# Designs tried in a protein design run: designed miniproteins, single chains, continued (3). Part 66

Each design is a single chain, and the fold is of that chain. pLDDT is the mean over its residues in the fold that is shown.

## One batch from the design tools (miniprotein)

Design m10261
Fold by ESMFold2-Fast:
Structure m10261 (fold): chain A 75 residues (1-75)
Amino acid sequence: MHPIAEEAIEAIRAGDDEAAIRKAMELGKRLIELGYPVPKVIGLLLRLIGALLEGDREAAIEVVEEMSEILEELE
């Protein structure tokens, strides 16, 4: 798992939504820099935000894991 994704998951588990969003945005920026489509990155970030708003920590972690897998494939 990518180190920034691990930090995002730690923030989600701690209930630190601000840190979780910040780290997920850092993952999203890296995906865009590597040529991943901007609309798909926005979709992933919206899914994460939706999960956090519902208090669904497991769903939020799944989105971050998906972002990490995509990033590792591109690097």
Scores: mean pLDDT 85

Design m10262
Fold by ESMFold2-Fast:
Structure m10262 (fold): chain A 81 residues (1-81)
Amino acid sequence: SSAIEKLRAAMDALFESVAPDLSPEDRARLRAHAERVTAEAIAALEANPDLSDEEKEALIKRALGEVSGFAQRLRRERAAR
């Protein structure tokens, strides 16, 4: 669906924006987390095909916020060493 395509594109863009500043280990952790969050969001979209465009947009923003928050936590962990 267009919502799933939008989610994947936005998630890829988010990863590319933060990945250059991360170690290989943290990059792998972020990728694994992003893949899990993306899979959960896709499952929710597929389980609820009657969601409005606004509800789909909110779900995508929540998924992106979760991954962004995780990246911020990884950066804080490194800064504390």
Scores: mean pLDDT 85

Design m10263
Fold by ESMFold2-Fast:
Structure m10263 (fold): chain A 77 residues (1-77)
Amino acid sequence: GPVQQLFSKFDIDGDGYLNKAEFTRLLQEYSARTLTPEEVDQLFKFFSADKNGGGNPKINLQAFETLIQLAPYLFKI
């Protein structure tokens, strides 16, 4: 669907995850309003899967789909 296509477009490494740089770029291109760096950081922290301190937090497709479902007003898709 459109959400999966959007995710894949910004998953440049093809690893099935969005790192912070990829996620930030996605929000810059598809956000319905300008998000501050702090808002981007808060969203990334909330939806990233690394709760155990492995040093590389990333957002998987399921977490990204949840973000779109909870906050569709943030996106122009």
Scores: mean pLDDT 74

Design m10264
Fold by ESMFold2-Fast:
Structure m10264 (fold): chain A 91 residues (1-91)
Amino acid sequence: MSLEELVALDDAILAAARAEAEAEVAKLSRAEQEALAAEARAEVERLTAELSKLSEEEALAFMATPEGQAVARRLALALARALVAEQALAE
């Protein structure tokens, strides 16, 4: 997988994750949004800590695998949930 292909995959994953998070957060009460924001932040921290153990080359190679693509989607969704829920709580 080239860097351009990886960026294109990221854009598609991020767009899907954001749409899913916006639809989910819009249905939640404030207390449920607070719980989701905390849970999503914990998931982002956990996934980024695991990825930070890899070198840049190892991370790129992993992201080219189906397993790496699944982790990227999980990270994108967790990040989108955290950001969207935090934005809703700030208003």
Scores: mean pLDDT 75

Design m10265
Fold by ESMFold2-Fast:
Structure m10265 (fold): chain A 60 residues (1-60)
Amino acid sequence: SKVEKINERYEKTVPEIEEWVRALGKEKGLSEEQIEQLVQDFVDGLRALKDVAIKLEKEG
């Protein structure tokens, strides 16, 4: 189903976003606390996008 594909994309994308954000934060000299906050913020944003995408798929 399209909902299954949205969940699969989310699960695959989370570790990619985490790796990218951690690498960028380390390169730019951010503290570990700042890096973990950015990881949390971007993962939370991606989860919100996933939830909206599923809602739109079920309603449309």
Scores: mean pLDDT 87

Design m10266
Fold by ESMFold2-Fast:
Structure m10266 (fold): chain A 77 residues (1-77)
Amino acid sequence: EEVEKLLKDYEEMIKNLETLKGQLEAEKSRLDAEIEREKGNPQKVAELERRKALVDEQIANADSIIDYLKKKIEELK
């Protein structure tokens, strides 16, 4: 009973993180498009590339948490 509830909660957390990851990937695509528009402005490109690097870090962090939650699900079985 309690194990079933924990499994459902962890599965929901994974789904929420996958949704967040999708949003971050969309933001990364927007930054790529803005970099292309601003390619004549090196200062602006550098700023946008720094923001893109932060988004890449957030995606990597989300992947790490998803992996952790999947391991927790395996432990509960």
Scores: mean pLDDT 85

Design m10267
Fold by ESMFold2-Fast:
Structure m10267 (fold): chain A 92 residues (1-92)
Amino acid sequence: SVTELIGRKLRIIGLAEDAKLAIERGDEEAAKEQVKEIYEIGKEAAEKGDKEVVEFAIKQLEEIKKLAKEKGLEEVAKLADEAIKELKELLK
């Protein structure tokens, strides 16, 4: 439904902001947790056919991956990259 789609996008925005703040302060474990939650929301959206939410999750994860690489948080960058690849496969 449109309400569920909007709700998932808003939750992804909050998690992405929290992930970026965690990366800026060097909190790798907190950033990894936010990445995992974004991935789970994207996966659930894919199961429901909500391609727009899946594509939005991918875009947010790509931004998180870029920031993590810039700050040297390689484990966060790798986890985000894996999540992006998995979500892209679900769009096929």
Scores: mean pLDDT 89

Design m10268
Fold by ESMFold2-Fast:
Structure m10268 (fold): chain A 100 residues (1-100)
Amino acid sequence: SEMRKLKLEAIALALRAIGIILDVDLLLSRVANPSAEIRALAAEAVDAAREAIRLALEALRSEDIDEMRRLIDRARRLLARADAALARLRAAVDAQLAEQ
């Protein structure tokens, strides 16, 4: 069942993106005065994750396999961008904490 497989994949992408948003909140809670770099990386990660969730939910509402594949592919690219920004955010938070 290709439709079922794509819907499960869209759900998994949305859940992963929600996890990124929660991880950003936890990282920001570790620093009292986040730098401009930390704020920018947090915004990039959250914005990309939110757009990935939007596309994944749009895929779940679709009844067209080709449309679902395009939406899931776009969501995956945004999730990869969010993951990369989250990794950079972790490094920036650790660097700021090391200066104390």
Scores: mean pLDDT 92

Design m10269
Fold by ESMFold2-Fast:
Structure m10269 (fold): chain A 67 residues (1-67)
Amino acid sequence: DIVEKIKEIVLEYSKMLGMEEKVTEEILELIENDPDAGIEAFIEYLREKGYEEAAERLELYYKKLKE
């Protein structure tokens, strides 16, 4: 299930980057309701916070999951 894989990745990045739990929960809720919008919002969040490498890595992984 692509949704479960993406949620797992968000949780790992949340731990790795020390993200606020509330922000993580909001992103996970968005992914649950609209996976494409949710993952795009998370990638944008990472870029806005300066985590460019993490954002690019996640974007590539998500693209592969959709193939």
Scores: mean pLDDT 81

Design m10270
Fold by ESMFold2-Fast:
Structure m10270 (fold): chain A 77 residues (1-77)
Amino acid sequence: SMEVEKATELFVEALRRDPSLKPLLAELLTSKAPDEVIKDALAGLLRSVGIEPPDFLYTMPLSELKEALRRALELVS
């Protein structure tokens, strides 16, 4: 989906700016924390590399964000 593609590009850019985010993002992928907690953590990691979180980060289903995150982690190997 277009939203998953946009989120994937966003996470790839974050990993390009700071590769040390890789294990932190991988932890969020497997986290069982509430959706809001995971989204807030993703937003914080994006801000840590100078990326302002886009509105779609908060409105997308967590399952789609996790799919985008999985794809980004596979692309940055």
Scores: mean pLDDT 87

Design m10271
Fold by ESMFold2-Fast:
Structure m10271 (fold): chain A 76 residues (1-76)
Amino acid sequence: IELSEKEKEGIRLFLETLRELWSEELYEKVKKVDPELAERLKLLLTLDPNNEEHLKIAYLSLKENLSAEELRELLK
């Protein structure tokens, strides 16, 4: 997958917004409703927005609705 500059900027903004909103309280609330989503969001927060491969992983996660386990495999 090749990302355009506009797509890369969109993913960076998404990850930065997620980091701004993320807290232990939000994690626990999301985990109570959807533990799979909570783990997926937590994994996305480990991504480096300055790493091109990490931007591609974030894009795939959003486009293909990857599971937390699938995300962990891609990050190995």
Scores: mean pLDDT 79

Design m10272
Fold by ESMFold2-Fast:
Structure m10272 (fold): chain A 85 residues (1-85)
Amino acid sequence: SVETVRELIEGAEKLIREKKEYFKKILPTLSDDAQKKVESYIELAEEQLRRAREAADAGNVDEALNHVGSAFDSLLNALRVIESD
């Protein structure tokens, strides 16, 4: 349902907000290349959540879910960069 998708978007936004605080604490300990990649993935995740919200507002549940999935993929990529640095 649209309501379920909105709850997922809100949960994803909260998770990204919490992870941004974590990333800010560790960013100065990472290489310059890793910092740029982490920042790019976070920006991509936020852009995907914006698109998810637009899709949900239009009633496009499947499109909204796809964008939420892409946001989480970007967040996981940011975490992988941190783990590999």
Scores: mean pLDDT 84

Design m10273
Fold by ESMFold2-Fast:
Structure m10273 (fold): chain A 74 residues (1-74)
Amino acid sequence: SRTEEAIERFERRALRLWVEHGHLLTPEQAAQFGALGREGVARLRALPDPTEEDVERLLAEFEARFRELVAQAQ
């Protein structure tokens, strides 16, 4: 379904960020990253027919919040 495709796309971007920067995070920040990812997936699942704009909006929010975590860890 479009919802499952949207979730897979979101999770691939989240996994890529984790692979690139996850080692820079504290255990507490890593838990926050996990919570942000689950929140994004839950928000996509709440949409009956997510658009590409919905996915990009949620990814932009996730990436911005993740960049803040990485900046704090450096």
Scores: mean pLDDT 80

Design m10274
Fold by ESMFold2-Fast:
Structure m10274 (fold): chain A 103 residues (1-103)
Amino acid sequence: SINLDLLYQTTLDTLLKAGVPERDARGIATGIMVLGSESKSKEEFVEKVTQMILNMFKDDPEKLREILRKVAEVLGIEVSEEESLEEIARKIARRLYDIASSS
């Protein structure tokens, strides 16, 4: 089972530490929490969160890459320069699920 309150707080704190403005961070954390409540499996959650992330900055993929690198750093996720935005987003989604599932 996933702890939705922990998912929300972990996502919010991570985004704020990554330099995402509070209003945007709260919106993203709420969206990810909703996907956590609606997803029937970890695999479904990871896919839905990955697509949400990729759609957030579709007009500026370089800005998305910068944000995802900072988010990965906050979460202790190793990211190579050669990894796609989708691969980085999937790693982030998996880590958030694992944190929220460990309580």
Scores: mean pLDDT 87

Design m10275
Fold by ESMFold2-Fast:
Structure m10275 (fold): chain A 87 residues (1-87)
Amino acid sequence: SALGIFYRKAAEQLREAAELIKKDPEKGFEHAIRVLEATARVAEAFDPELGKEVREWLERAQKARDNPEEFIKIVEELAKWLEEKAK
């Protein structure tokens, strides 16, 4: 489905953001948050409950901004979750 393709691409971009955080934490954080915001908007349009879950992930990621290790963990877990939703 088109939504499944979107979630797979979002997961891919989040994994790229996790790698970028290891080299440039600020740019990696900005990229991940941008992907999360876009994903939340799309999810909310098709499934409001799923959109709320993505918003919760966004809030958790924002709170971990000053801890790159924890932020990477959150982003990787979310990427895996999106891959599962894409099935």
Scores: mean pLDDT 81

Design m10276
Fold by ESMFold2-Fast:
Structure m10276 (fold): chain A 98 residues (1-98)
Amino acid sequence: MRQQLLDSIDQFRQLALTQSKDQVLSGANQMVDTMRSHGDYRGAQRLQDAVDSSRSQSNQQMVDTITSTVRSLVDQTTNPHHLQVLLDGVQQGVRYLQ
């Protein structure tokens, strides 16, 4: 699962860098919504804060902030359910950007 999650984060980054800032924001919001609906409020808040803090920045900077935040959540998450939630969230973001 961790390798699949890391691969999905890389896929999100590659797609996001080719998209408009509004599309990237919408994709990130899909991740936040997925985390909240599965009860990972702390992870969702950290990702939302990262998105909000980078809204005035370039698309590149925003994508870097989002992907770094998700990678940090992967590293800090020991709960298998929360890892699955992160995977589902990232995959929803990837699907949105396709």
Scores: mean pLDDT 83

Design m10277
Fold by ESMFold2-Fast:
Structure m10277 (fold): chain A 70 residues (1-70)
Amino acid sequence: SMEEAKKRYEKALTEAQRVADDVRQLAKEGSLEEAIEKVREYAKEFEKKDPFYGRLVEQAGLGALREAAE
């Protein structure tokens, strides 16, 4: 149903946001390599479930990493 699809999408966005927050924190602490590895790890995990959600997580993580690097 549309409600189920919406709930799953919202959950994926929430998880993508958690990844972004974790990556930002690691980068701010100077753990840049660890931050990059976190993005790769979570992107791969979500890609296995759904390529679209994998890309969402990857983009969120890369965005956070870029933001911290500027």
Scores: mean pLDDT 78

Design m10278
Fold by ESMFold2-Fast:
Structure m10278 (fold): chain A 89 residues (1-89)
Amino acid sequence: MLDDMTDEQQLELSKFISELIQRYLPDLEEAIRNNDQARIDQIRQEILEEVRKKADELGLSKEAKDRILKVTQQIIDEIIDRLRQRAAA
């Protein structure tokens, strides 16, 4: 658990990130199928910008925002790796 935010903030942010990733998933799958690195990077950046904006709206500390952005980047990288493995198989 992250001690830098309330349970309500953590729940809202988790739901937001999950919804955001689900919205971008079809576009990300298409970009990976087309080996379009520029589009993959664009989608990654858009997700991170939306998460940063949501964290700012929730009034998170710098430390909490940095952690959430880092975790979001790791989640995106794991999804990209899984989608690439599926495309290769």
Scores: mean pLDDT 81

Design m10279
Fold by ESMFold2-Fast:
Structure m10279 (fold): chain A 62 residues (1-62)
Amino acid sequence: SLKEELLKIVKENTDPLTIAVKMTELIMRHGLSKEQGVELIESLDLPKAVKDKALEILDSAY
């Protein structure tokens, strides 16, 4: 599932920016809307730094 793939990115990477970039690329590749991507990121138990950067990237990409 997409959620399992996103959690794998978090487990396999340590840099918040790298995690945020890989997560947002995966979300966009799966064809989610900006609203769906934001909801998914906010639903995950992620460090604030990762969430903030992922949401920033989604805002810029859409």
Scores: mean pLDDT 81

Design m10280
Fold by ESMFold2-Fast:
Structure m10280 (fold): chain A 80 residues (1-80)
Amino acid sequence: MTDEEKARKLLSNMSDEDLFDTIDWIEEKLPDIKTDAGLELAKQQIALLKVIVEESKNPELVEKAKKTIEELEKHIEKVK
């Protein structure tokens, strides 16, 4: 199962409120990208956020997800 397929399955079982809470958790708990596990987690989180941007009809949720993707991508860029 791809990260995107896992993300879509997770999204289908979550309310908009749960998704807002999940994005807040991601922002507060940025993974340690210097570890292989942390980098893998960051990539999985980006995949989840991208699915939210594609599948969600809530514009506030989409904008929050886009902002968090940008923050995670900048966080990953610091490691090369």
Scores: mean pLDDT 76

Design m10281
Fold by ESMFold2-Fast:
Structure m10281 (fold): chain A 78 residues (1-78)
Amino acid sequence: EELKKKAAEIAKEAGLSEEQAEKTAEEVEKLAKSVSAEEIEKAIAEMEAELPSLSPEQQKTAQVSIKLLKLALEMKKK
């Protein structure tokens, strides 16, 4: 469960508590199992396209979400 640990690390770096980070890692794993790779790739592309129009605080949040979505894609390809 190396990728699940990476999801928790990303969440902790974003300022979440250890308990919230574990829950986030579980949700990322769930998303990887329930959502298609095509849908995840589309979500990443849409968020990346929106980044330049966001505030600095929103950009940080969006970048964390993009990292978690990319990790979900890696989980799906394993």
Scores: mean pLDDT 79

Design m10282
Fold by ESMFold2-Fast:
Structure m10282 (fold): chain A 82 residues (1-82)
Amino acid sequence: SSELEEEIRLHKKFVEAISKLPKEVQEEITTELEKALKDKDKEKVREIMERLGELLPEIPREDMERLTEVLLRRMEEAEKAA
């Protein structure tokens, strides 16, 4: 439960940080990420998350890497469930 609470905390911080970006940037990143997730393009997801990390310097690199790994893991689990 403590690990889950930490993941929820990181996710909330991430969403808050993204909400502070210009709407045009939010729309561009959201569109690219949704496409990469639909295409199951893990490399593209990593590229998008790296660019997002540059735009969100308030989020530590280690936290951005953890968020990226969580997204990639969920993509793999979704593939198994289908």
Scores: mean pLDDT 77

Design m10283
Fold by ESMFold2-Fast:
Structure m10283 (fold): chain A 83 residues (1-83)
Amino acid sequence: MESALESLIERIEKAARSIFPELSPEVQKLVEEWLEALRNKDFEKAEEILKKIIETAPMETALLIGSLYGMYLMGVNVLKKES
């Protein structure tokens, strides 16, 4: 189960990093901190950083990162149900 969640986090990280060249340095730093929070399974920190990304980043970036977090939460819930 944790292996499947780690694979999901790796996919999310690759998707988020694919847009890094289009991001401001401030937003890149927030996305890096958000990915670290996901890797540490720190939901509270991930949600706080996501809120900052939504407030700071362009709409396209905010929508992408928000969608990726939605996929992460759905994955966690699916894996928890299989347990």
Scores: mean pLDDT 78

Design m10284
Fold by ESMFold2-Fast:
Structure m10284 (fold): chain A 63 residues (1-63)
Amino acid sequence: KVAEEGRKAFEELRKEMEKNSVTKADAEIEYLLMENPAAPRGYLQKLRDEALKEVEEIEKKKK
């Protein structure tokens, strides 16, 4: 697996995503799918959208 290389790429990705106002959940999903590169892009996008919705719902209910 590309574990070490993926971790370095993920750290750079997190910095870029932070500048683009991406949520932590989105970054975590990107990392998880990088550890499993066999996962299809469509699945990644679906997880990203669902994670964003869940984060928004949790934040609303927490406050």
Scores: mean pLDDT 60

Design m10285
Fold by ESMFold2-Fast:
Structure m10285 (fold): chain A 94 residues (1-94)
Amino acid sequence: MLEEIKKLVEEGKLEEAKKLFEENWEKMSPEEQVEALLILGEGYLKAGKLDEAEEYYKKALELAKKNGLDSSRALEGLIEIGVKKLEEAVKKVM
């Protein structure tokens, strides 16, 4: 399941990856849910879909904290999104 989601993300099939993730959410462990959210967040971030990427990383962060899992990857993703959003804002005034 995680491998299938990861493959779809690597192929740029983000909507198919999202659907597969949503259909399997209740069957996933908290660890698998966090990993899937991080994979989707990274895929949307690479596609330049910053708002969608931010939602996935925020959800991964919340779930990781709730379950005592490592949140470093979610935090790094949110920092990268923040930097990219700031760069876009600066470019609009230059």
Scores: mean pLDDT 83

Design m10286
Fold by ESMFold2-Fast:
Structure m10286 (fold): chain A 77 residues (1-77)
Amino acid sequence: SRLDELIARAEALVAELEALRPKMSPEEQKEADLDLAFVAYAVELVRRGDERGFTVLSLANAGLTATLIRIRRRIAR
C-alpha cells in the first residue's frame, strides 16, 4: 500500500541519518534526535489507524529529508 511505501521510506531515511551520526556536530545530533522522535510519533499514528497518520508521516519524512540534505552539504564542504 502507499502507507507501506511511506513507512519503508521513513525506515530508509532513519538508516541514512544514523549512518551520519559519527560525522554530526552535537547540535546536528540534537536536531536528528528530535526528527527521529517526530518520525516515531508519525509511525505510531499510522499503526493506530489514525486518519492523520499518512499526512503526519509525509511531513516527518520531508523534515528528515531536509535535515539529511543540510548535514550532507556541510560534510561535503
Scores: mean pLDDT 87

Design m10287
Fold by ESMFold2-Fast:
Structure m10287 (fold): chain A 85 residues (1-85)
Amino acid sequence: MKEGSGVVDIKNSLIIFGANNNPNTVEIIKDGEKTLYTNPKLVLKGPFSFTMTSAVDPADIPKIVSLEIGDTFQLIDGKLIVTKA
């Protein structure tokens, strides 16, 4: 599994929130390749799907469920910050 950093454009990918039992990490699966991001800033540029582990803060679940193409999100210290398109 690769580790990623920085600002990442998401398209045709599965997002796993709370990956590696950590609320600050997401795993991105694209074309069978898995990349783990810690405290990422992700821009939803195209179609995506998502799932959540039990490591996700319950207060962030409504934010995750409301994500749409065009949105940007950032994880900082276990908190999800969403900027709507």
Scores: mean pLDDT 81

Design m10288
Fold by ESMFold2-Fast:
Structure m10288 (fold): chain A 66 residues (1-66)
Amino acid sequence: DLLRRVAYEYGRLVGLNPMLPTSTKLKRIAERLGLSVETVEKAMKQIMSDPERYADEFLRGAQEGR
């Protein structure tokens, strides 16, 4: 659930601005979800290790960001 929420928020930010630096995206996700940047970074590493599992949430976020 946390990983799916982070994947969605990351996708949304990519949809809004694909050129946004990764560090800025992680900070905005942390702010929006009430998490530390370190927690979001760990979540992103887990998502990147199994991207197919979270692709639906990422794509949903990217579409909502347009």
Scores: mean pLDDT 82

Design m10289
Fold by ESMFold2-Fast:
Parts: structure tokens; C-alpha cells; sequence
Structure m10289 (fold): chain A 125 residues (1-125)
């Protein structure tokens, strides 16, 4: 079955870049885009994505708070924290993992990194 992917990032350029990479990896994927944590949670309720790619640093609702809410409401959805600070900051990385993130991904993410990660996470569903 075609995967459902939700991408949450306050940068429209980053959303488009990640979406294009995922569409190349999975041409039949249903991709949903959110520009903030609240919209991300609303789209997750509506579309029940298989995986959520969540920017670690967003204005308003933080990536940590968005991930906490997503894990509470969607215990089986695969959650990936993405961001430069997430990889470089061991304390923040540990906090995302403790809150139930399935993976941490650096930004910018290559197509090869996204392919390997998504194939692993989606095969486990």
C-alpha cells in the first residue's frame, strides 16, 4: 500500500525539498505538508500518516511539544525528528528519543538517507 507521509516544518523551501525527495523514493506516496505543530497534529488526525517528519525547531509549538502530542494520540505512527540542532545537540537528541521518536535525521537530509530511513520504518508496519 502507498505510504502516507506528513512533513512538518516552518520553512516552505525545506517542505518542498523533502516532499520532492520522498516523491522520488515513493512515487505513489500521499504527502501532507504542515507549517507548524498545531497544523501537523490536525493533519495527523485527518490523514493517519504512517510516518511524520517533524522539524526539531519551530516557532510557537516546539518540535518536542509537537512530538509529545503526536505520540500521545498516535502510538503506532513512526515519528522522525529532523534538524541541524537535533544532530549537533546530544541533550536535545536524547529528549526526542525519550519522548518516543523512532529516529533522528540531520538537516539537510540526502535522498539516500531518507530512502534508507523510510524503507526501514515503513517495512516495520
Amino acid sequence: RAPRVLIVDDNHGVLGEIANKIQRIFPDAEIYLATNGDEGVELARRHRPDVVLLDARMPGMSGLEALRRLREEFPRTRLVAIGAGTVANPELRAEFLALGADAILGKPASEEELRALLERLLAAQ
Scores: mean pLDDT 81

Design m10290
Fold by ESMFold2-Fast:
Formats: C-alpha cells, sequence, structure tokens
Structure m10290 (fold): chain A 69 residues (1-69)
C-alpha cells in the first residue's frame, strides 16, 4: 500500500513534467518489487531536489519519505 502511494506520487510528478505514464509502467520498467521501486524513486527524487534546489521537488520528497516511514 505505502509503496504504491509513493509510485503514484511519482507518476503524478512525471505528468507535471509532460511525461504520461502509469504505476504499472513504472513497475514493469524497473523490474523490481513495489517496495524496491518506491525506494529507488525516493533516491531519484532526492537527487532531483539536490540538483535543482526546487522547493516543489523537496516537498514531494518529504511526502514520499513520510509515507514510507
Amino acid sequence: AAAYQVIQIWVDYLRTQGIDTTVDDILANMNQSAVATAQRIIRQMAAIAADTGDPAARTVLAQMQAIMS
């Protein structure tokens, strides 16, 4: 449940960047469990937040971390 919520938040974020995808597409592409996929997404979001300094990216990262805690 928690892992799928993180993946859905990332799908929603990608759609704001003009990327149309789904939770199932993300899971298929990463070829990992939902939990492992969610953890990988959190690391990717952390990298985006660090590289861009974007407050929106930091907010999304914080939400993802709170869900997986």
Scores: mean pLDDT 79

Design m10291
Fold by ESMFold2-Fast:
Structure m10291 (fold): chain A 82 residues (1-82)
Amino acid sequence: MDAKEVKELLRKAFEEGNPEYFKRARELIVNSKNPKEALEAYLEVMLEQLKEKGEELSEEELKEVREAWEKNIDLAIEVLKK
């Protein structure tokens, strides 16, 4: 359930404007039994918020951001597993 919990914490962070929920989401990812799934859920919500909240990225720009985040997930996994 880590992915769902991360998404709920991020939703509360954006709704309440409270940075504590972002911190809790990140700590949940680091301490998760499935850190990749939790991190992917985190990045998915962040990308959706970026798109909806007015970055107005083109499809090409959005693909570049997504690819960079996908690559960063793999790098973060290597760090988190140590």
Scores: mean pLDDT 69

Design m10292
Fold by ESMFold2-Fast:
Structure m10292 (fold): chain A 87 residues (1-87)
Amino acid sequence: MPLIEQAISNQKEIVELSQSEEEKKKAQFNIDQLEELKKLDKSSEEYHHVLNFLIAQQKDLIQTSDNEEVKKKAQESLDLLEQIKKE
C-alpha cells in the first residue's frame, strides 16, 4: 500500500477512535488534505507546504490528545509522513 494511502487509513482510524468532535473534524480535514496531496506534483512547493502542515498536525495531536490509541495512530501517521518527506 502506498505511504499516503496508509496515512489516510490511519486518519480514518483516528476519526473512529476519537471521542472529541473537534478531533474527529481535524482528522477528517487531514484526510481531505492527504487526498489533495495525492494530486500535487511531488517537486512543488504546494506539495511540501501541505506535507509540512500535516506533519505539524500529527505532532500537535500526539501532545494534546487524552486518548492513548489516538496518540499511537497519530505517531504512526507522523512516521509515514516523515517517510514521504524523505522521498
Scores: mean pLDDT 85

Design m10293
Fold by ESMFold2-Fast:
Structure m10293 (fold): chain A 100 residues (1-100)
Amino acid sequence: MSKEEQALTLILGAGAEFQLAAREAEKRGDLEAAARFRELSVQLVQIAQDLQATGDVEAALARALELLREGRRLAEKHGYEDFARALDAMEEQFRALAAA
């Protein structure tokens, strides 16, 4: 798998995780968290589309990392502890790929 294919997989995977978190937040009646997780998911999909158009892996990973950090802070604020831990693990995967 190319570095671009690995980055696409990680970015789209992160987007899917935010979409699942938004659904869980809606089930809990946390409409503010749900809306913000959904917005982060949409932004990750846009980064994946930009990566496919440009091939700029380093820029895509840097942008996605900022969204993961924002998502982790949001998850911590709203008490989504398992999701915050999952985002921290994803941040490490993104950093490792950026360093490769």
Scores: mean pLDDT 89

Design m10294
Fold by ESMFold2-Fast:
Parts: structure tokens; sequence; C-alpha cells
Structure m10294 (fold): chain A 80 residues (1-80)
């Protein structure tokens, strides 16, 4: 839906703003939520990029398990 796409875009923009503020844990969560919405909408390229940004942010936050899971999800979308 248009509303779900707008929510995904807002979450991605929030993640970018949080990352610029070096609030990497919150940025990772925001990017991951955006990625899940993009994936549900079939927006696979945007979902892949958002999972990559989530992985980078979680790694910078020291959340290695969350970073690894996000990166694995991005890799699965790339191979499809």
Amino acid sequence: SAAALAEAEALRARGEALARQRRYDEAGVSFHRAAELYEALGRLEEAELAYIYAAISFKDAGRDDEAQRANARAARLYRR
C-alpha cells in the first residue's frame, strides 16, 4: 500500500538521520524495520540496501549478532 511504502521511506530517512548523529543502535533498528516493510512490499532492491545499512549500523553499535542476521538477509535478496 502507499501508506506502507511511506512508512518504509520514513524509517529509512530516520535511520540515515540517526546514523549521522552516530546513534548507530537506533539507526540499525530503523533501517531493519524499513527493510522488512520494503521486503513485504516486494521492493527487493530497497529492502536489500536497507538490510545492508542495518548491518553496518548494528556492527558500529557492537551488535554483532543483529549485524550478521541483517547481512545474511541482504545476501539472500541479492541471490534471488
Scores: mean pLDDT 90

Design m10295
Fold by ESMFold2-Fast:
Structure m10295 (fold): chain A 60 residues (1-60)
Amino acid sequence: SAAAEEAKQQAMLDGVLRGLREAAANNDLVAMEAGVREAQEHLPPELAAQVQAEADRLRA
């Protein structure tokens, strides 16, 4: 169902964002880039763009 797919996408988005914040706290740029790539491969473009924006914000 659409609701189940949206829930799976939201859970993955939450996990990737958590991983980005953890990587940023550890100054682990390789892990941050891996998180962005994972989002680009597995999430819709709009959610992948949200992950990229968060990574850019954390690096600023």
Scores: mean pLDDT 84

